# Designed miniproteins, single chains, continued (4): the designs that were tried, part 45

Each design is a single chain, and the fold is of that chain. pLDDT is the mean over its residues in the fold that is shown.

## One batch from the design tools (miniprotein)

Design m13531
Fold by ESMFold2-Fast:
Structure m13531 (fold): chain A 65 residues (1-65)
Amino acid sequence: MKYTAELWDGRNLVATVEADTLEELLAKMTETAKELGAILGNVFKDGEAVALYGLTSDKAVLLSE
């Protein structure tokens, strides 16, 4: 199963990350957000948007599904 996330700084797409599990994806999102200043992560499963996360310096917080 493939998960992808688009990471945003509020207006610009700053990175995309991929993982085989949601847990791995959330870890990658958190690390990349810390490095690039991303505040939002839009999560896709098999090409469909499934969740929106708020990104902090230490964790991803589910905002909507």
Scores: mean pLDDT 78

Design m13532
Fold by ESMFold2-Fast:
Structure m13532 (fold): chain A 92 residues (1-92)
Amino acid sequence: MRYLVAIAVRAPLADAEAIAEVAAEAAGEHAEVLGSAVVPQRSLGEGALLILIEVEGTEEQAAEAARAAARAIEERFPHAEVLGIGAPVPVL
């Protein structure tokens, strides 16, 4: 089943593409990654980004993928702050 996972991060917009790539790579260790995107989240304050990853697997695998992605962001981008991780949302 397909799930959309969301990781909210505070980081420079210039890093957005690199952050999404690292997040998708880490997520791919737990679920099949179908795609990723970055959406600026002005409602969470300046510099807030939403990293969206579409995965195929179980809800548990999607949740593990999101946690792995968040951890990889913190490890690879010391200036990025993980603000939160959303629950996996089923995609039709």
Scores: mean pLDDT 83

Design m13533
Fold by ESMFold2-Fast:
Structure m13533 (fold): chain A 88 residues (1-88)
Amino acid sequence: SAQEQVRQQIAELLQQIDSRLQDIIARINAGADVAALRRELAELEALVQQLLALMRANNHPDYEALKRSLDGALAKLRQMIAELEKQR
């Protein structure tokens, strides 16, 4: 059903976002190239926007809480990358 397809898409986007968050954090800690990290962050931000748009369109009960959580995580990653750039 369309409802089941949406549920599956949300689950897949959540898994991709979690995986990419963990990867970016690991790469920041390893001192990866800042330009590469910014590209990876932009790709993560696009996935987050896709997830939130899908959740909002389907009146998902966790939308507001997840939006706040992900906005916070993205802001922290931006700060970490900026700090890494200052060290070079």
Scores: mean pLDDT 88

Design m13534
Fold by ESMFold2-Fast:
Structure m13534 (fold): chain A 54 residues (1-54)
Amino acid sequence: ALSAAQRAAGIAEAGRIVELAQDPSRAAEAERLGRAFGAKYGAATAALVREALA
């Protein structure tokens, strides 16, 4: 389980990565950061991304 602070940080990171993914010139960087994000947050990844997109 994530603390409230870890969850807030994860949502902010996910939002940043999603924004980078919208820029074709930053697609490779966004993919690399997305892989690192998934490795860091594991099972929580999908929930953090959904909250960032809300």
Scores: mean pLDDT 81

Design m13535
Fold by ESMFold2-Fast:
Structure m13535 (fold): chain A 85 residues (1-85)
Amino acid sequence: LAADLAKPVSNLSADQLQELEALLLAALEEDPHNREAHYLLAQVLAAQGRDDEAMTELVLGDIKLPVFRLETNEALAEQLRAALL
């Protein structure tokens, strides 16, 4: 899973991955609903070995933010489990 996710950015250096992460985080500050930015950020995080953070970004890209904001920690865990199936 993580290997396939990281595939498009696997040839980038650590410095390039950090720069791309910073740009994607800035893009998500402007548009938190940008699914492409969430997916690309997940790829960058997976390439850095940050698999848990990459999985969180995939869920945020698939789950609508207004629904996510209303969830408790327990409901969030259930949504993460469902989205990762």
Scores: mean pLDDT 63

Design m13536
Fold by ESMFold2-Fast:
Structure m13536 (fold): chain A 63 residues (1-63)
Amino acid sequence: MAALRDELVAYAVKASNELGKVLDDETLTEANRKIAEIVQRALAAGDLETGKAEIDKLVEEYK
């Protein structure tokens, strides 16, 4: 469903922007790769809530 993909991608972009305020470019690049993997898995599973929770957990680990 397009809505699920759009919401999860928007959530990931917001998380990446928040991390970009506190991380250097190299660490941010690594974090962005991990976020992309979470998004890919969540879209394959069709599980928006788990995808958001995994992104939140990753953001907390880097802050």
Scores: mean pLDDT 80

Design m13537
Fold by ESMFold2-Fast:
Structure m13537 (fold): chain A 78 residues (1-78)
Amino acid sequence: ALPNEEIVERIVEHAELLAKEGWTDEELASFARVVARALKDRPGAAETLEQVAKRLDELGYPKAAEVFRKAAEEIRAA
């Protein structure tokens, strides 16, 4: 399995590629919902999703970042 650090990098890189192809922050939020759902049962998922959220927020994608942040909160609450 890929380490969580590499998963963070791959998700962020994919989001940046989609943004370069013209995806809006709203469309990236839809991408984020699919990705967060796929990773929810992975060991360290909450920490992984929180790190993705932080980096996407820093890159100027606050709606996509909020999706990952909320998914991490839901995992921690379970």
Scores: mean pLDDT 85

Design m13538
Fold by ESMFold2-Fast:
Structure m13538 (fold): chain A 111 residues (1-111)
Amino acid sequence: SNLSEKTLKYLRDAAEAIVDYVAEGKVDLKKASSILYFYFVKNVISEEELKEMARELARIVARIFAEKYGDKFDELKEKLKQAVYDTFLPILGREFAEEVAELFLKEVEKL
């Protein structure tokens, strides 16, 4: 991966917050957005690195969901796609948030 170990940790923490929000309703989705925003504020990242982070997050979210909640995946995948979109909307804007959400669905279809 071209992403640093520290970046992957932030992505994993954000991914788990998204999954917990969708599957259990126990976490505010704002927690996922704040984890990523905190990282972005502390680090100057290029648009290309941001897109790579977004793609990797989509893969991590899909894997965690399949692993922990695979039996409910088909019932919750649209809500999960929407949660990914809503997490990235305040950070990336509409067009990139849609790209990440579509990437999430595509990664899911590979599982």
Scores: mean pLDDT 73

Design m13539
Fold by ESMFold2-Fast:
Structure m13539 (fold): chain A 64 residues (1-64)
Amino acid sequence: GGNWSQKELDDMLVEGAKFAVESGMDPVEAVRFAVYVARASPEARKRLEELFPEAWKKLEEEEK
């Protein structure tokens, strides 16, 4: 494998999204970036849904 495990990358991504929202970023934009730009894994996506359920609903509507 590489230098980083998928779980370590997922943790960094979820923590990064939390930090962005805490720093004043819109939760919808933070989740959108994590999913579409950073290519969040299914596990990271579930964690983001639990943290930002309203933002997740909007993202799901865009993907359907």
Scores: mean pLDDT 76

Design m13540
Fold by ESMFold2-Fast:
Structure m13540 (fold): chain A 96 residues (1-96)
Amino acid sequence: SPHVKAGLAFEEAGKLAEKAGDHEAAGLAYEKAGEAYEKAAKEASDAEKLSLWEKAAAAYEKAAEMFEKAGDRDKATDASIKAGVLALRIAVERVT
């Protein structure tokens, strides 16, 4: 999937920005990774969808951490909400 490739590329960009101490760039990159994995999940099988939601949730949690370190509380809150919604979807799918 082009969206999975985009997600992996944005995760790598986020890791490089985080290592450089650029928390704003890292947050944006991880947010874009989460968005890419969610788009990939829409086109995926049910089994693949669960794994992609887990990747998206993890990416949004990293984005929230980076935006908090950057002092952007609004973006941090938005990313945390996106991660939480996906975590709930994953939990429901696993017990259904």
Scores: mean pLDDT 88

Design m13541
Fold by ESMFold2-Fast:
Structure m13541 (fold): chain A 107 residues (1-107)
Amino acid sequence: SLDLDKELSDLINRYESGEISEEEFKKEVEKILKRVEEELTELIEETDFTKVTQYVGTQLLIIGTELDFILQLSKLKDKKLKEELIKKVEELKEKLLKLIKEKAAKA
């Protein structure tokens, strides 16, 4: 997403420039992750998985969102912080894909 890319890029630039602390940066990334989780969970709940195009399309959207996060977070110079945040993104992807599978099984 272009908006997600901008939001993450701006936040990373503010952290790398020393404008915000690591603690504040982590809090802001967690807020973005929670918002994205809520938005994608709502989309999953509203999507008709009896339609193969919607089933596949929603999975590709979740994978694409993970890639957007990873591409932006890859710009972080701190290897430990990068690995920690990417792990959280991967855990969110797995959680959302599991929700799709569980909903599809009930359809």
Scores: mean pLDDT 87

Design m13542
Fold by ESMFold2-Fast:
Structure m13542 (fold): chain A 71 residues (1-71)
Amino acid sequence: SAQENLELARRYLDEGKYELAKGYLLQAARELGVSPEDLRRLAQDPTAEVARELGLPEELIELAERIERQQ
């Protein structure tokens, strides 16, 4: 589920495993129905700004922001 993928992304982010956190962020977005085009954009630039432009839920925007700031 999108919720499980978000929880996994947060856990891996807390462990410093940023690539795994990004992977689960993308899986959560896919499960929320983000288009392949928008998923491609998010994969290239997984920032809070891109997530916001794509109209993703606040939980995904906050997760992208945390990944961006903790690298």
Scores: mean pLDDT 82

Design m13543
Fold by ESMFold2-Fast:
Structure m13543 (fold): chain A 91 residues (1-91)
Amino acid sequence: DEEALERIDQVEDELQALVQQALDAARQGDLDSATSYANQAGQLVQQTLPDNPDLANAFLYAVLGEAYRLLGDMEKAKEYYKKALELAKKA
């Protein structure tokens, strides 16, 4: 399905942009913006794969884990990585 392939390419580009914005905000110390962009990325995954909310949440937590790592909050980074891994195993 040609329309499905074009949608996947568009979603991948949008997802990559949202992840990059989240990580760039984290590098600047802007946790509020990083969290907002990570949530938008998770919502995009949920819209693309509506039958797998655990995968969308795993993606969200993985992005948040990386954001906290970039902010230097290693305890929060570990917590979110563990949540992402747990949900990915369940998905």
Scores: mean pLDDT 79

Design m13544
Fold by ESMFold2-Fast:
Structure m13544 (fold): chain A 68 residues (1-68)
Amino acid sequence: MAEGIARIQAALPQLTPRQRRVLGEILAAGRVPSNRELAEALGLSVATVSRHLRAIEALLGMPLAEAL
């Protein structure tokens, strides 16, 4: 949704570099990949990816899947 994209853009300056990398992979994919796919793409653990996704979604106030 256009509103979801606007929320993502507004959140970018507030994200850590690692959170920006996670979000960048999601935006490049045009969908929310599985935590395992993101972990493989970013060289992170599944648990680390899950923590970053929760932090990003908390900042957006909505699930990433609904923002895309």
Scores: mean pLDDT 78

Design m13545
Fold by ESMFold2-Fast:
Structure m13545 (fold): chain A 78 residues (1-78)
Amino acid sequence: AVGERIAGRLYLGGQPPRAVTAVVTGVQNGVYTADLYDAEGRRLPLRAYLSESSVDGRLAGPVVDVATGEIVGWFEEE
């Protein structure tokens, strides 16, 4: 649901996984759009597009850099 907070891990190319919180900003056709926040609660310049896994129901999906529109990483619910 919009406003839902999802604890997860952010995988950016060449970097160790980071603990982040995804905050859902929209839902369309089973895809959740989310803003990402770091451990300090600061908004990252990234957007996640998350879908539920058919295996375990956890949300996961590509992470896009807001400035470039390029896919730069992956988010997985904890």
Scores: mean pLDDT 84

Design m13546
Fold by ESMFold2-Fast:
Structure m13546 (fold): chain A 79 residues (1-79)
Amino acid sequence: MEKYMDQYGEEVLREEIEAARELLEEVEKNPENAATLAAAALLVISARITAEKSSTVSEELRRELEEVERRLREVIEKI
């Protein structure tokens, strides 16, 4: 049970980070697009919550999460 849940949690987090990264790329190209920025922010928040609830998240995934959080902050500061 536990090993399966650990794998699933990491897969969900990876998907959330990837989706956030794609939306952040679009926001970085079109920073005036408030809807895309809001969607990116929600995915970053969701990914953080997923990571905090999981005890088995790899250091690599935590680093990738910190990267997308940093990119989101930079985009917001430029608007």
Scores: mean pLDDT 76

Design m13547
Fold by ESMFold2-Fast:
Structure m13547 (fold): chain A 85 residues (1-85)
Amino acid sequence: MSEEALVLLGQLAVVLGVPAARALERLSRLFPDVSREELERGLSRGIAQLSETGVPSEEELLAALARQPDIDEALLAAIRAALSE
């Protein structure tokens, strides 16, 4: 998983109103090959970036995730489902 994808996931969690700890729990199940430390670091970096650049829309974040080489259509749907519950 790329650093950029993890940053976008952190931002998407904020936009969807998902607490960081809950997002980390759900995403760690979806990405077992990514360490919890790496996920937590990427998510925290994404959240920090929002305070500097402003908050993108859910649509913009989903489009950005769809452009990531590490995220296919099935994985994007699974991410959406995990964070939208």
Scores: mean pLDDT 79

Design m13548
Fold by ESMFold2-Fast:
Structure m13548 (fold): chain A 61 residues (1-61)
Amino acid sequence: MLSERDKKILENVEKTVSTLSPEAARVVIDIAKAEALEDPSLSEEEKKEIVERLDEILKRS
């Protein structure tokens, strides 16, 4: 299960992406995925969940 901090980050990404063009949204999501995958404080399961949620946000943009 994601931490409260990670959930807030995902919420902020979703809010930001909703105000952007689809092209800009893809760039923001790609950066967020890279940051999550590089974060040593996250477990492999947490990284996977974050990436999946970011993909869902992008699909809705």
Scores: mean pLDDT 78

Design m13549
Fold by ESMFold2-Fast:
Structure m13549 (fold): chain A 58 residues (1-58)
Amino acid sequence: SLNELIAEAQKVADAAPEAQEVGIKAGKEEMKKHPDDPALAIEKAAKAVIEAGKKLGL
């Protein structure tokens, strides 16, 4: 679920500020493309944080 995705992303962001920055950038880019869909921006940001964390070994 989206809530579980957000919780996982938060754990990664807490462990790696670099991953949090990647998520912020991804969310802002999605908001530019779909400004009327904030849920999509949140999902995109969370997924970006998790993927960045995986690259860092988290």
Scores: mean pLDDT 82

Design m13550
Fold by ESMFold2-Fast:
Structure m13550 (fold): chain A 77 residues (1-77)
Amino acid sequence: MLRQALIEAAREAIRYIEQGDYDMAKSVADAAYRVASRDPSVPQEVVEALRKAAEYAGKGDGEKAKEYLEKAIKLLE
């Protein structure tokens, strides 16, 4: 269930980026990062991808934010 929740959060953050809502994309990615970072079963690469996605969304770099969110989804599938 946690993996699916993180995948859905990453997809929702991508939708916000596609709508130009970088504040919401950052918020969703940050929330997913905090949840993932507290669970030792989540791979470190996923935790780092979510952290980077939130960072780039906060900077208005939607292209890089989306790349890191897509990387997190692929690693969780």
Scores: mean pLDDT 86

Design m13551
Fold by ESMFold2-Fast:
Structure m13551 (fold): chain A 68 residues (1-68)
Amino acid sequence: SLESLAPRLPTPNWLVTTRVAAELMGIAAEVNKTVPDSLNGTGVGEQKTTTPEQARYYTLTGDEEAAA
């Protein structure tokens, strides 16, 4: 809030750099999630073994159509 008292620079390089760095850090944190967002969303270090009900439903539906 008191930044307005700071001297005005001809090129706000460090200010822009800091702001961009914060954005990049946020993105990096998102992609480095240890826990998946929806157990099957990230897929990083996770196998498709997190939604057994969905997998079972797909298998059952597929078998039904194949059998038909």
Scores: mean pLDDT 48

Design m13552
Fold by ESMFold2-Fast:
Structure m13552 (fold): chain A 64 residues (1-64)
Amino acid sequence: AREKAEEAIRLAEEARAGAPGLAAGAIDTFKQALKLEEEGKMEEAERKAEDALTGARSAVALAA
């Protein structure tokens, strides 16, 4: 979860120029995933991180 969240934050930040709204949403979702992981809710954190990573990848593709 954490590694996926870190990668997706990086991708979302790169996508900000072309898709700022989608990038901001992805970053917010990753922060929620990291918070869930800190709370010990590993499976919920992983689901959120995967959803946000998918969103960040889509934002990067659209921003290209």
Scores: mean pLDDT 73

Design m13553
Fold by ESMFold2-Fast:
Structure m13553 (fold): chain A 97 residues (1-97)
Amino acid sequence: MNISITDLYLELLKQGKSREEAVEELLKRVPEFIQAEIDAGVSEESAKFSVARDLLALGASPEKVRETLDISDEQLAQLLAETPALRKRVEEIEKIK
């Protein structure tokens, strides 16, 4: 994959999708994101963690992320602690365009 999850999210918003619609589309593409990371030489565990982190930063439901990516409760808790700061960063990027 030549585009990041965040870049794809911004492109979906630019196409007129709502945040909720963009995030739902990204959740459906999780297997593609994981495979792209693995193809780039990242371990499956690291790929799942990175994809989960990006999705949570974009406002995805923690429960849906946990179920879709099969991450541990400990990993989810760590990601949720980071989520407010990451979300603020995404909002700043959206403002700049």
Scores: mean pLDDT 77

Design m13554
Fold by ESMFold2-Fast:
Structure m13554 (fold): chain A 86 residues (1-86)
Amino acid sequence: SSLYEKAKKLLEQLLKAAGVPQSVIDTVLSDISQLPSLPDEVQIKALENLKGQVKKLAEEKPETKEIAKELIKVIEEIIKELKKKL
C-alpha cells in the first residue's frame, strides 16, 4: 500500500529527528512492514497504538511535532480505509 510506504518514510524521519538509534529504527520499520499482511482488525489496533505513541513523542520532543502531525494524518487514512472493509 502506498499509504503504508508513506507512513514508513514519515516514521523513519520522526525516529531520526527524535535521536533513536538506526538499529532500533530498522526493527520498528520491519515491524510496520508486516502490518499489511495481518487481519484488518489487528492492523487497526496496531495503528491506533502507534498513533498514541507518536502523539506522546511529539509532546516530549517538540522538534518532532510537524513530522508527527503528518504521520498521524497518514495513519488515520489507513485506519479509515481498513474500517470501510468491516
Scores: mean pLDDT 86

Design m13555
Fold by ESMFold2-Fast:
Structure m13555 (fold): chain A 90 residues (1-90)
Amino acid sequence: SEAIDLLEKAAGLLRRAAESKDPNEMASLVGLAKIALEDATELYSEEAGQRLSELTDRAIEAAHKGDIEKAQELAREAAREAERLAEELR
């Protein structure tokens, strides 16, 4: 379904961000993932949406500050949440 495809796309982008060592690439990938997650918002709980929004915003902020390790950890956590939501919709 289109919904699962959007969540899987977001998870893939977040996984790439978690593996990146370039703050600009990390912020860009997380930003693209955030757009895909927002397009899928009607398909998951308000609580999950708030958590993903907070994780992605914090990942972008960490990347902008040059805190690569923190940005990677936050992107990885967001990827796990997106993957979990995609699995729940199968």
Scores: mean pLDDT 84

Design m13556
Fold by ESMFold2-Fast:
Structure m13556 (fold): chain A 91 residues (1-91)
Amino acid sequence: SEKEELLKEVEELEKRVKELIKEILELMKKGEIDILKGIGLVLRGIGLLFELELLKKKIEEGMPLEEAKEELEKLKEELKILEEELEELKK
């Protein structure tokens, strides 16, 4: 179903955010990125995980699929920005 496909996409995005947080923490441990900026990115990643978990609950509770797709797209854009900011910190 479209609902099951959306929930799967949310879970895949959660997995990507968790892997990004792990990468940031490893880079901070190695001294390869600025610690304060690294902490800022981790906090934004955690915020994104909370937003994804809230979206998952909304979808399960009967949120219109069109709204759910729009919210998921915004969260994908937030992750892309976070990934791009991490790449800039590696330079």
Scores: mean pLDDT 88

Design m13557
Fold by ESMFold2-Fast:
Structure m13557 (fold): chain A 80 residues (1-80)
Amino acid sequence: SLYDKAIALLEQAKKSSAEEAVKLVDEAGRLLAAADPANEGLANVVLSMGLMGADSLKKGDKKSADLYFDAAIKVAEDAA
């Protein structure tokens, strides 16, 4: 499903560079928005959390990055 693909991209973002994580998070948000028109707000929440995760990776804060990405993953899982 598009939800499963979005979740997989967010999990990959946790293991990626900050620059790669931004691209993966953007794609995950697009897939969530494409899965259901009602997901626009949810997709924006996932994008915001994922971008905070990527920013934390850029700063070397892996612990905060994991918390933000896990929060984004949970939002996507709860929508599926």
Scores: mean pLDDT 87

Design m13558
Fold by ESMFold2-Fast:
Formats: sequence, structure tokens, C-alpha cells
Structure m13558 (fold): chain A 92 residues (1-92)
Amino acid sequence: KEKFYNEFLEKTAELLRKIADAFRDNDTEKALQYNEELRKLVAEALEKDPSLEPIVKEINDGLVNAAQNNKTGKEKAEALEKIADEVESKIK
């Protein structure tokens, strides 16, 4: 259980950092690909452990907020890296 939880958070943070790198490079296609991978990871995690719903919601709300309130790829990347840092801080 703890191993699955930690692996989920580690993979989520990794994908968030990859999306951030894609935004820095202004690579919209890669950003969309990594976002789709993140969506699939989240869906699989919730199927295995529904108790992850609150943390998933926080991550999704953060991503929506970052996309809406930041104009440049650099600003979006910085916001995503901050979310990734917060996700990593929850690893047990």
C-alpha cells in the first residue's frame, strides 16, 4: 500500500516536471502527450485506491490554475515545478 502510494506520487511529480520542460521548450505536442500520460496514471491510481481522490483533485486544480493564470511557457513551467515539489513532499 505505502509502496503504491509513493510510486504514484513519484511518477506524478516526474510527469509534472516533464510537462514543465515541454512548456519551457514551447513544445505543445509533448506537453499534451505528458498530460495525457498523467491523466491515465491518475485514472489507474484512483481505480486501485479511491482514497487518492483528494490529492488528485488538488493536483488537477493546481494544473488548471497554472494554465489559466500563467501566460508564458516559463511561467507555466515554474508553476508546474512548484506543484511537483508539493507532490514530492507528500511521499512517506
Scores: mean pLDDT 80

Design m13559
Fold by ESMFold2-Fast:
Structure m13559 (fold): chain A 55 residues (1-55)
Amino acid sequence: MEEQERVLKEVAEKLREIGDHTQLVLTGKRNLKLGKITEEELEAIKEAEEGRKKA
């Protein structure tokens, strides 16, 4: 067990708690404008985020 691995996992969990869903949607919008994803993929990200909040 490595303490550095544990710290990285804690940071990832805190990012989720402080609104990673907002960051995911924002990143999706940027990627859409760059032509890296489609509007359908952005909608999937938004719907997945909404589903997670209701889970």
Scores: mean pLDDT 62

Design m13560
Fold by ESMFold2-Fast:
Structure m13560 (fold): chain A 74 residues (1-74)
Amino acid sequence: MPKITVVSPFTGETITADSPLEAGKKILDIAVEKYNITLPDKEPITSMEQLRDKLAQVGLYAAEKEAERRRALE
């Protein structure tokens, strides 16, 4: 299968994976670790629909932490 390379929109890290689902899971895991995010659901991600929902949730938490950081600098 063709490998894909993407840059995480949350952390800026380059991720290489064998599928879009695998790449998205890696993006999710790295963002969760970097921003110390605790996801309310601990269900395994088995579909693109579940992945999109988790990525949207992590994106909101990452944006909130960045907003807090900017506010602390004011």
Scores: mean pLDDT 70

Design m13561
Fold by ESMFold2-Fast:
Structure m13561 (fold): chain A 90 residues (1-90)
Amino acid sequence: DELLRRMEELAADPSAGEEEAREALIEALRELGVSEEDIEAFEEALRLFEQAAAEPDPEKAAALAAEAERLLRPVVRRALAELIARARAA
C-alpha cells in the first residue's frame, strides 16, 4: 500500500512538508479514477481553504471557505463512490 507508506513517512518527518502530503493525496485520487477535472477542482479548493485560513476578515474567510466546499463536495462524493465500488469488488 504505497499511499499508507507515504503517509507514514510524512507523519514520521513533518519537515517533508504539506506539498508532499498534497501530492500523495492527488496521486491517490488518480488511482481511484477521479478525473483530471475533479483533481483541478480539488487543488483549487485547497488553494481557497489556504486563502481562507490566512484571511484576517472573518466574512471574507467564510466566503472563501464556502466556495472551497462547493468545489470539493462533488469530488469527495465521486471519490467515495469509487472507494465503495472497489471495496465491493475486492
Scores: mean pLDDT 72

Design m13562
Fold by ESMFold2-Fast:
Structure m13562 (fold): chain A 91 residues (1-91)
Amino acid sequence: GPISLEQLERIVEEVWLHGFGIDKEELIERLSEELGVSRSSVSEGLKRLVEAGILEESTGSDGRTIIRISESIKSLDEGLEKARELYEKEK
């Protein structure tokens, strides 16, 4: 089904709580269980947030993919506002 606004907002919130970044697979697993959606659904929401420049994806020294809040985002409220804008644009 389509990615929900709640799903996009929850991804932003979880990443914000991990200021130094969170492992991509750990993020997907946790939110899939929390929201009761498929891992592929969380992955698609995450991909949209990265493509929109709200989140950043990087490779750690061990080859793991790390997700962080974009340097352009100065507050959680700004991140959530950007996620809502993305949701409306993709609707």
Scores: mean pLDDT 84

Design m13563
Fold by ESMFold2-Fast:
Formats: C-alpha cells, sequence, structure tokens
Structure m13563 (fold): chain A 100 residues (1-100)
C-alpha cells in the first residue's frame, strides 16, 4: 500500500527530525555539546530509518515514544505520542529546515 508507505516515511521523518531540531535548539541555547551531539546522532539515525522504512515497506522504529510538533512559525509545541500523532508534510519540512 503506497499511501501507507508514504505515511510511515512521514512518521519516521517527524519522530527523528523534530527531536533532532528540538535538541539542536536546546543545545545552542544552553551551550551544551551533549545535546548538539544527540541532535546530530538523531538526524543521522533518522536518515537511516527513513531508508529502512522505504526499503522494507515496514512501520518505523522510533528513538523515543514522543516527539515535538511544530506550529506554522516553526515553534515547538507540547510533546505528543509518536504512535498516535499523524504529522503533516508541512511540519516535517519545517523540522528538517529548522535542523539545518
Amino acid sequence: NEEELEKNIRRARFAFYSLAAYYKELGKKNKDEKLLKLAEDLYEEGKKQVEYVKKNKVEPEFPLPFAYPLDKNGNFLEPVSVDEYEPTEEEVKLAEEKFK
């Protein structure tokens, strides 16, 4: 099911890249090298997980049971359960852009 595969790719991108962007922002604010490294590791792991989901046509494996949604302005909202939350393509792109 192509639609379900696209949904699973978006869920993987959301879970890893919103966390990566969140911890990068915290790491810069707090001058915390551990948070900056965690953000980088989450981004690299996210790229691998997206390729894994595409290749195997399976549900993603998440790094944590939660992730941070973004508003239209790229501000982080309260954390949500990755199992229950359906991210939009727009917020996933904002998370990826915010990490760069």
Scores: mean pLDDT 88

Design m13564
Fold by ESMFold2-Fast:
Structure m13564 (fold): chain A 73 residues (1-73)
Amino acid sequence: MTVFEKAGLPRELAELLAPFEDKVLDVRRIGPGVYEIVVEKEAADEFKAALDRAGFEYSMEELENLVKFTVKL
């Protein structure tokens, strides 16, 4: 099991996050099937590409040193 799966995230999201474990700063559930994921800015483009490839619905907010993704399952 991934660290994210052990933390109670859905398997599909946990598996997508696993390659970015060292670049994910925070993950929290903000609603039913809605997750806020904070990623280092350097990894944001690759993470966005992974979300696009997986077909997840998301929005992103660029901050000074990080990017916040709101992902809907």
Scores: mean pLDDT 79

Design m13565
Fold by ESMFold2-Fast:
Structure m13565 (fold): chain A 59 residues (1-59)
Amino acid sequence: MPPSMPREELIKKGEEAYKEGKITLLGRKTISDNDLEAIGRMADAGLYGPLPVDAPEAA
C-alpha cells in the first residue's frame, strides 16, 4: 500500500536524493523523469544505492 504521492513529488524527492549522493546511477550520466521517479520511490522507501539500468557502466 504505497502512499498517495504524485509523480511530481516523487521526481522532486528523487532529485534531492540524487543530489545528496544517496542514490547513484551507474552506467548513465543523463537522468530522465522516469529515473527520478524511481529514485524518489527508493528514497521514500528508505532504499539507497545504485539504480538498476540496462546500459553498460561507464563513469
Scores: mean pLDDT 62

Design m13566
Fold by ESMFold2-Fast:
Structure m13566 (fold): chain A 86 residues (1-86)
Amino acid sequence: SMDPSIQKLIEELKEKAKEPLKILLEDLPVPLEERIEKAKKIYEELKKKVEEIKPLVPSQFDEFFKEFKEKFEKEFEETLKKVLEE
């Protein structure tokens, strides 16, 4: 079984991955540029956190983190493009 602390870290990463997408898609009473900058900041922090967690987990999870990062990066980039296209 997976270590409960590692499972909790993975669950927290999945929840945090939703935040930059929500910021991009929400109709907030702030300029679009500020919303994009805020979302990008959270996005970069999440990518950094994934890289920091990788050495703390068994290598058998390397593929999971690779797929998670690739999916997260793709979803963020596609959402950002749609927001910029109106």
Scores: mean pLDDT 76

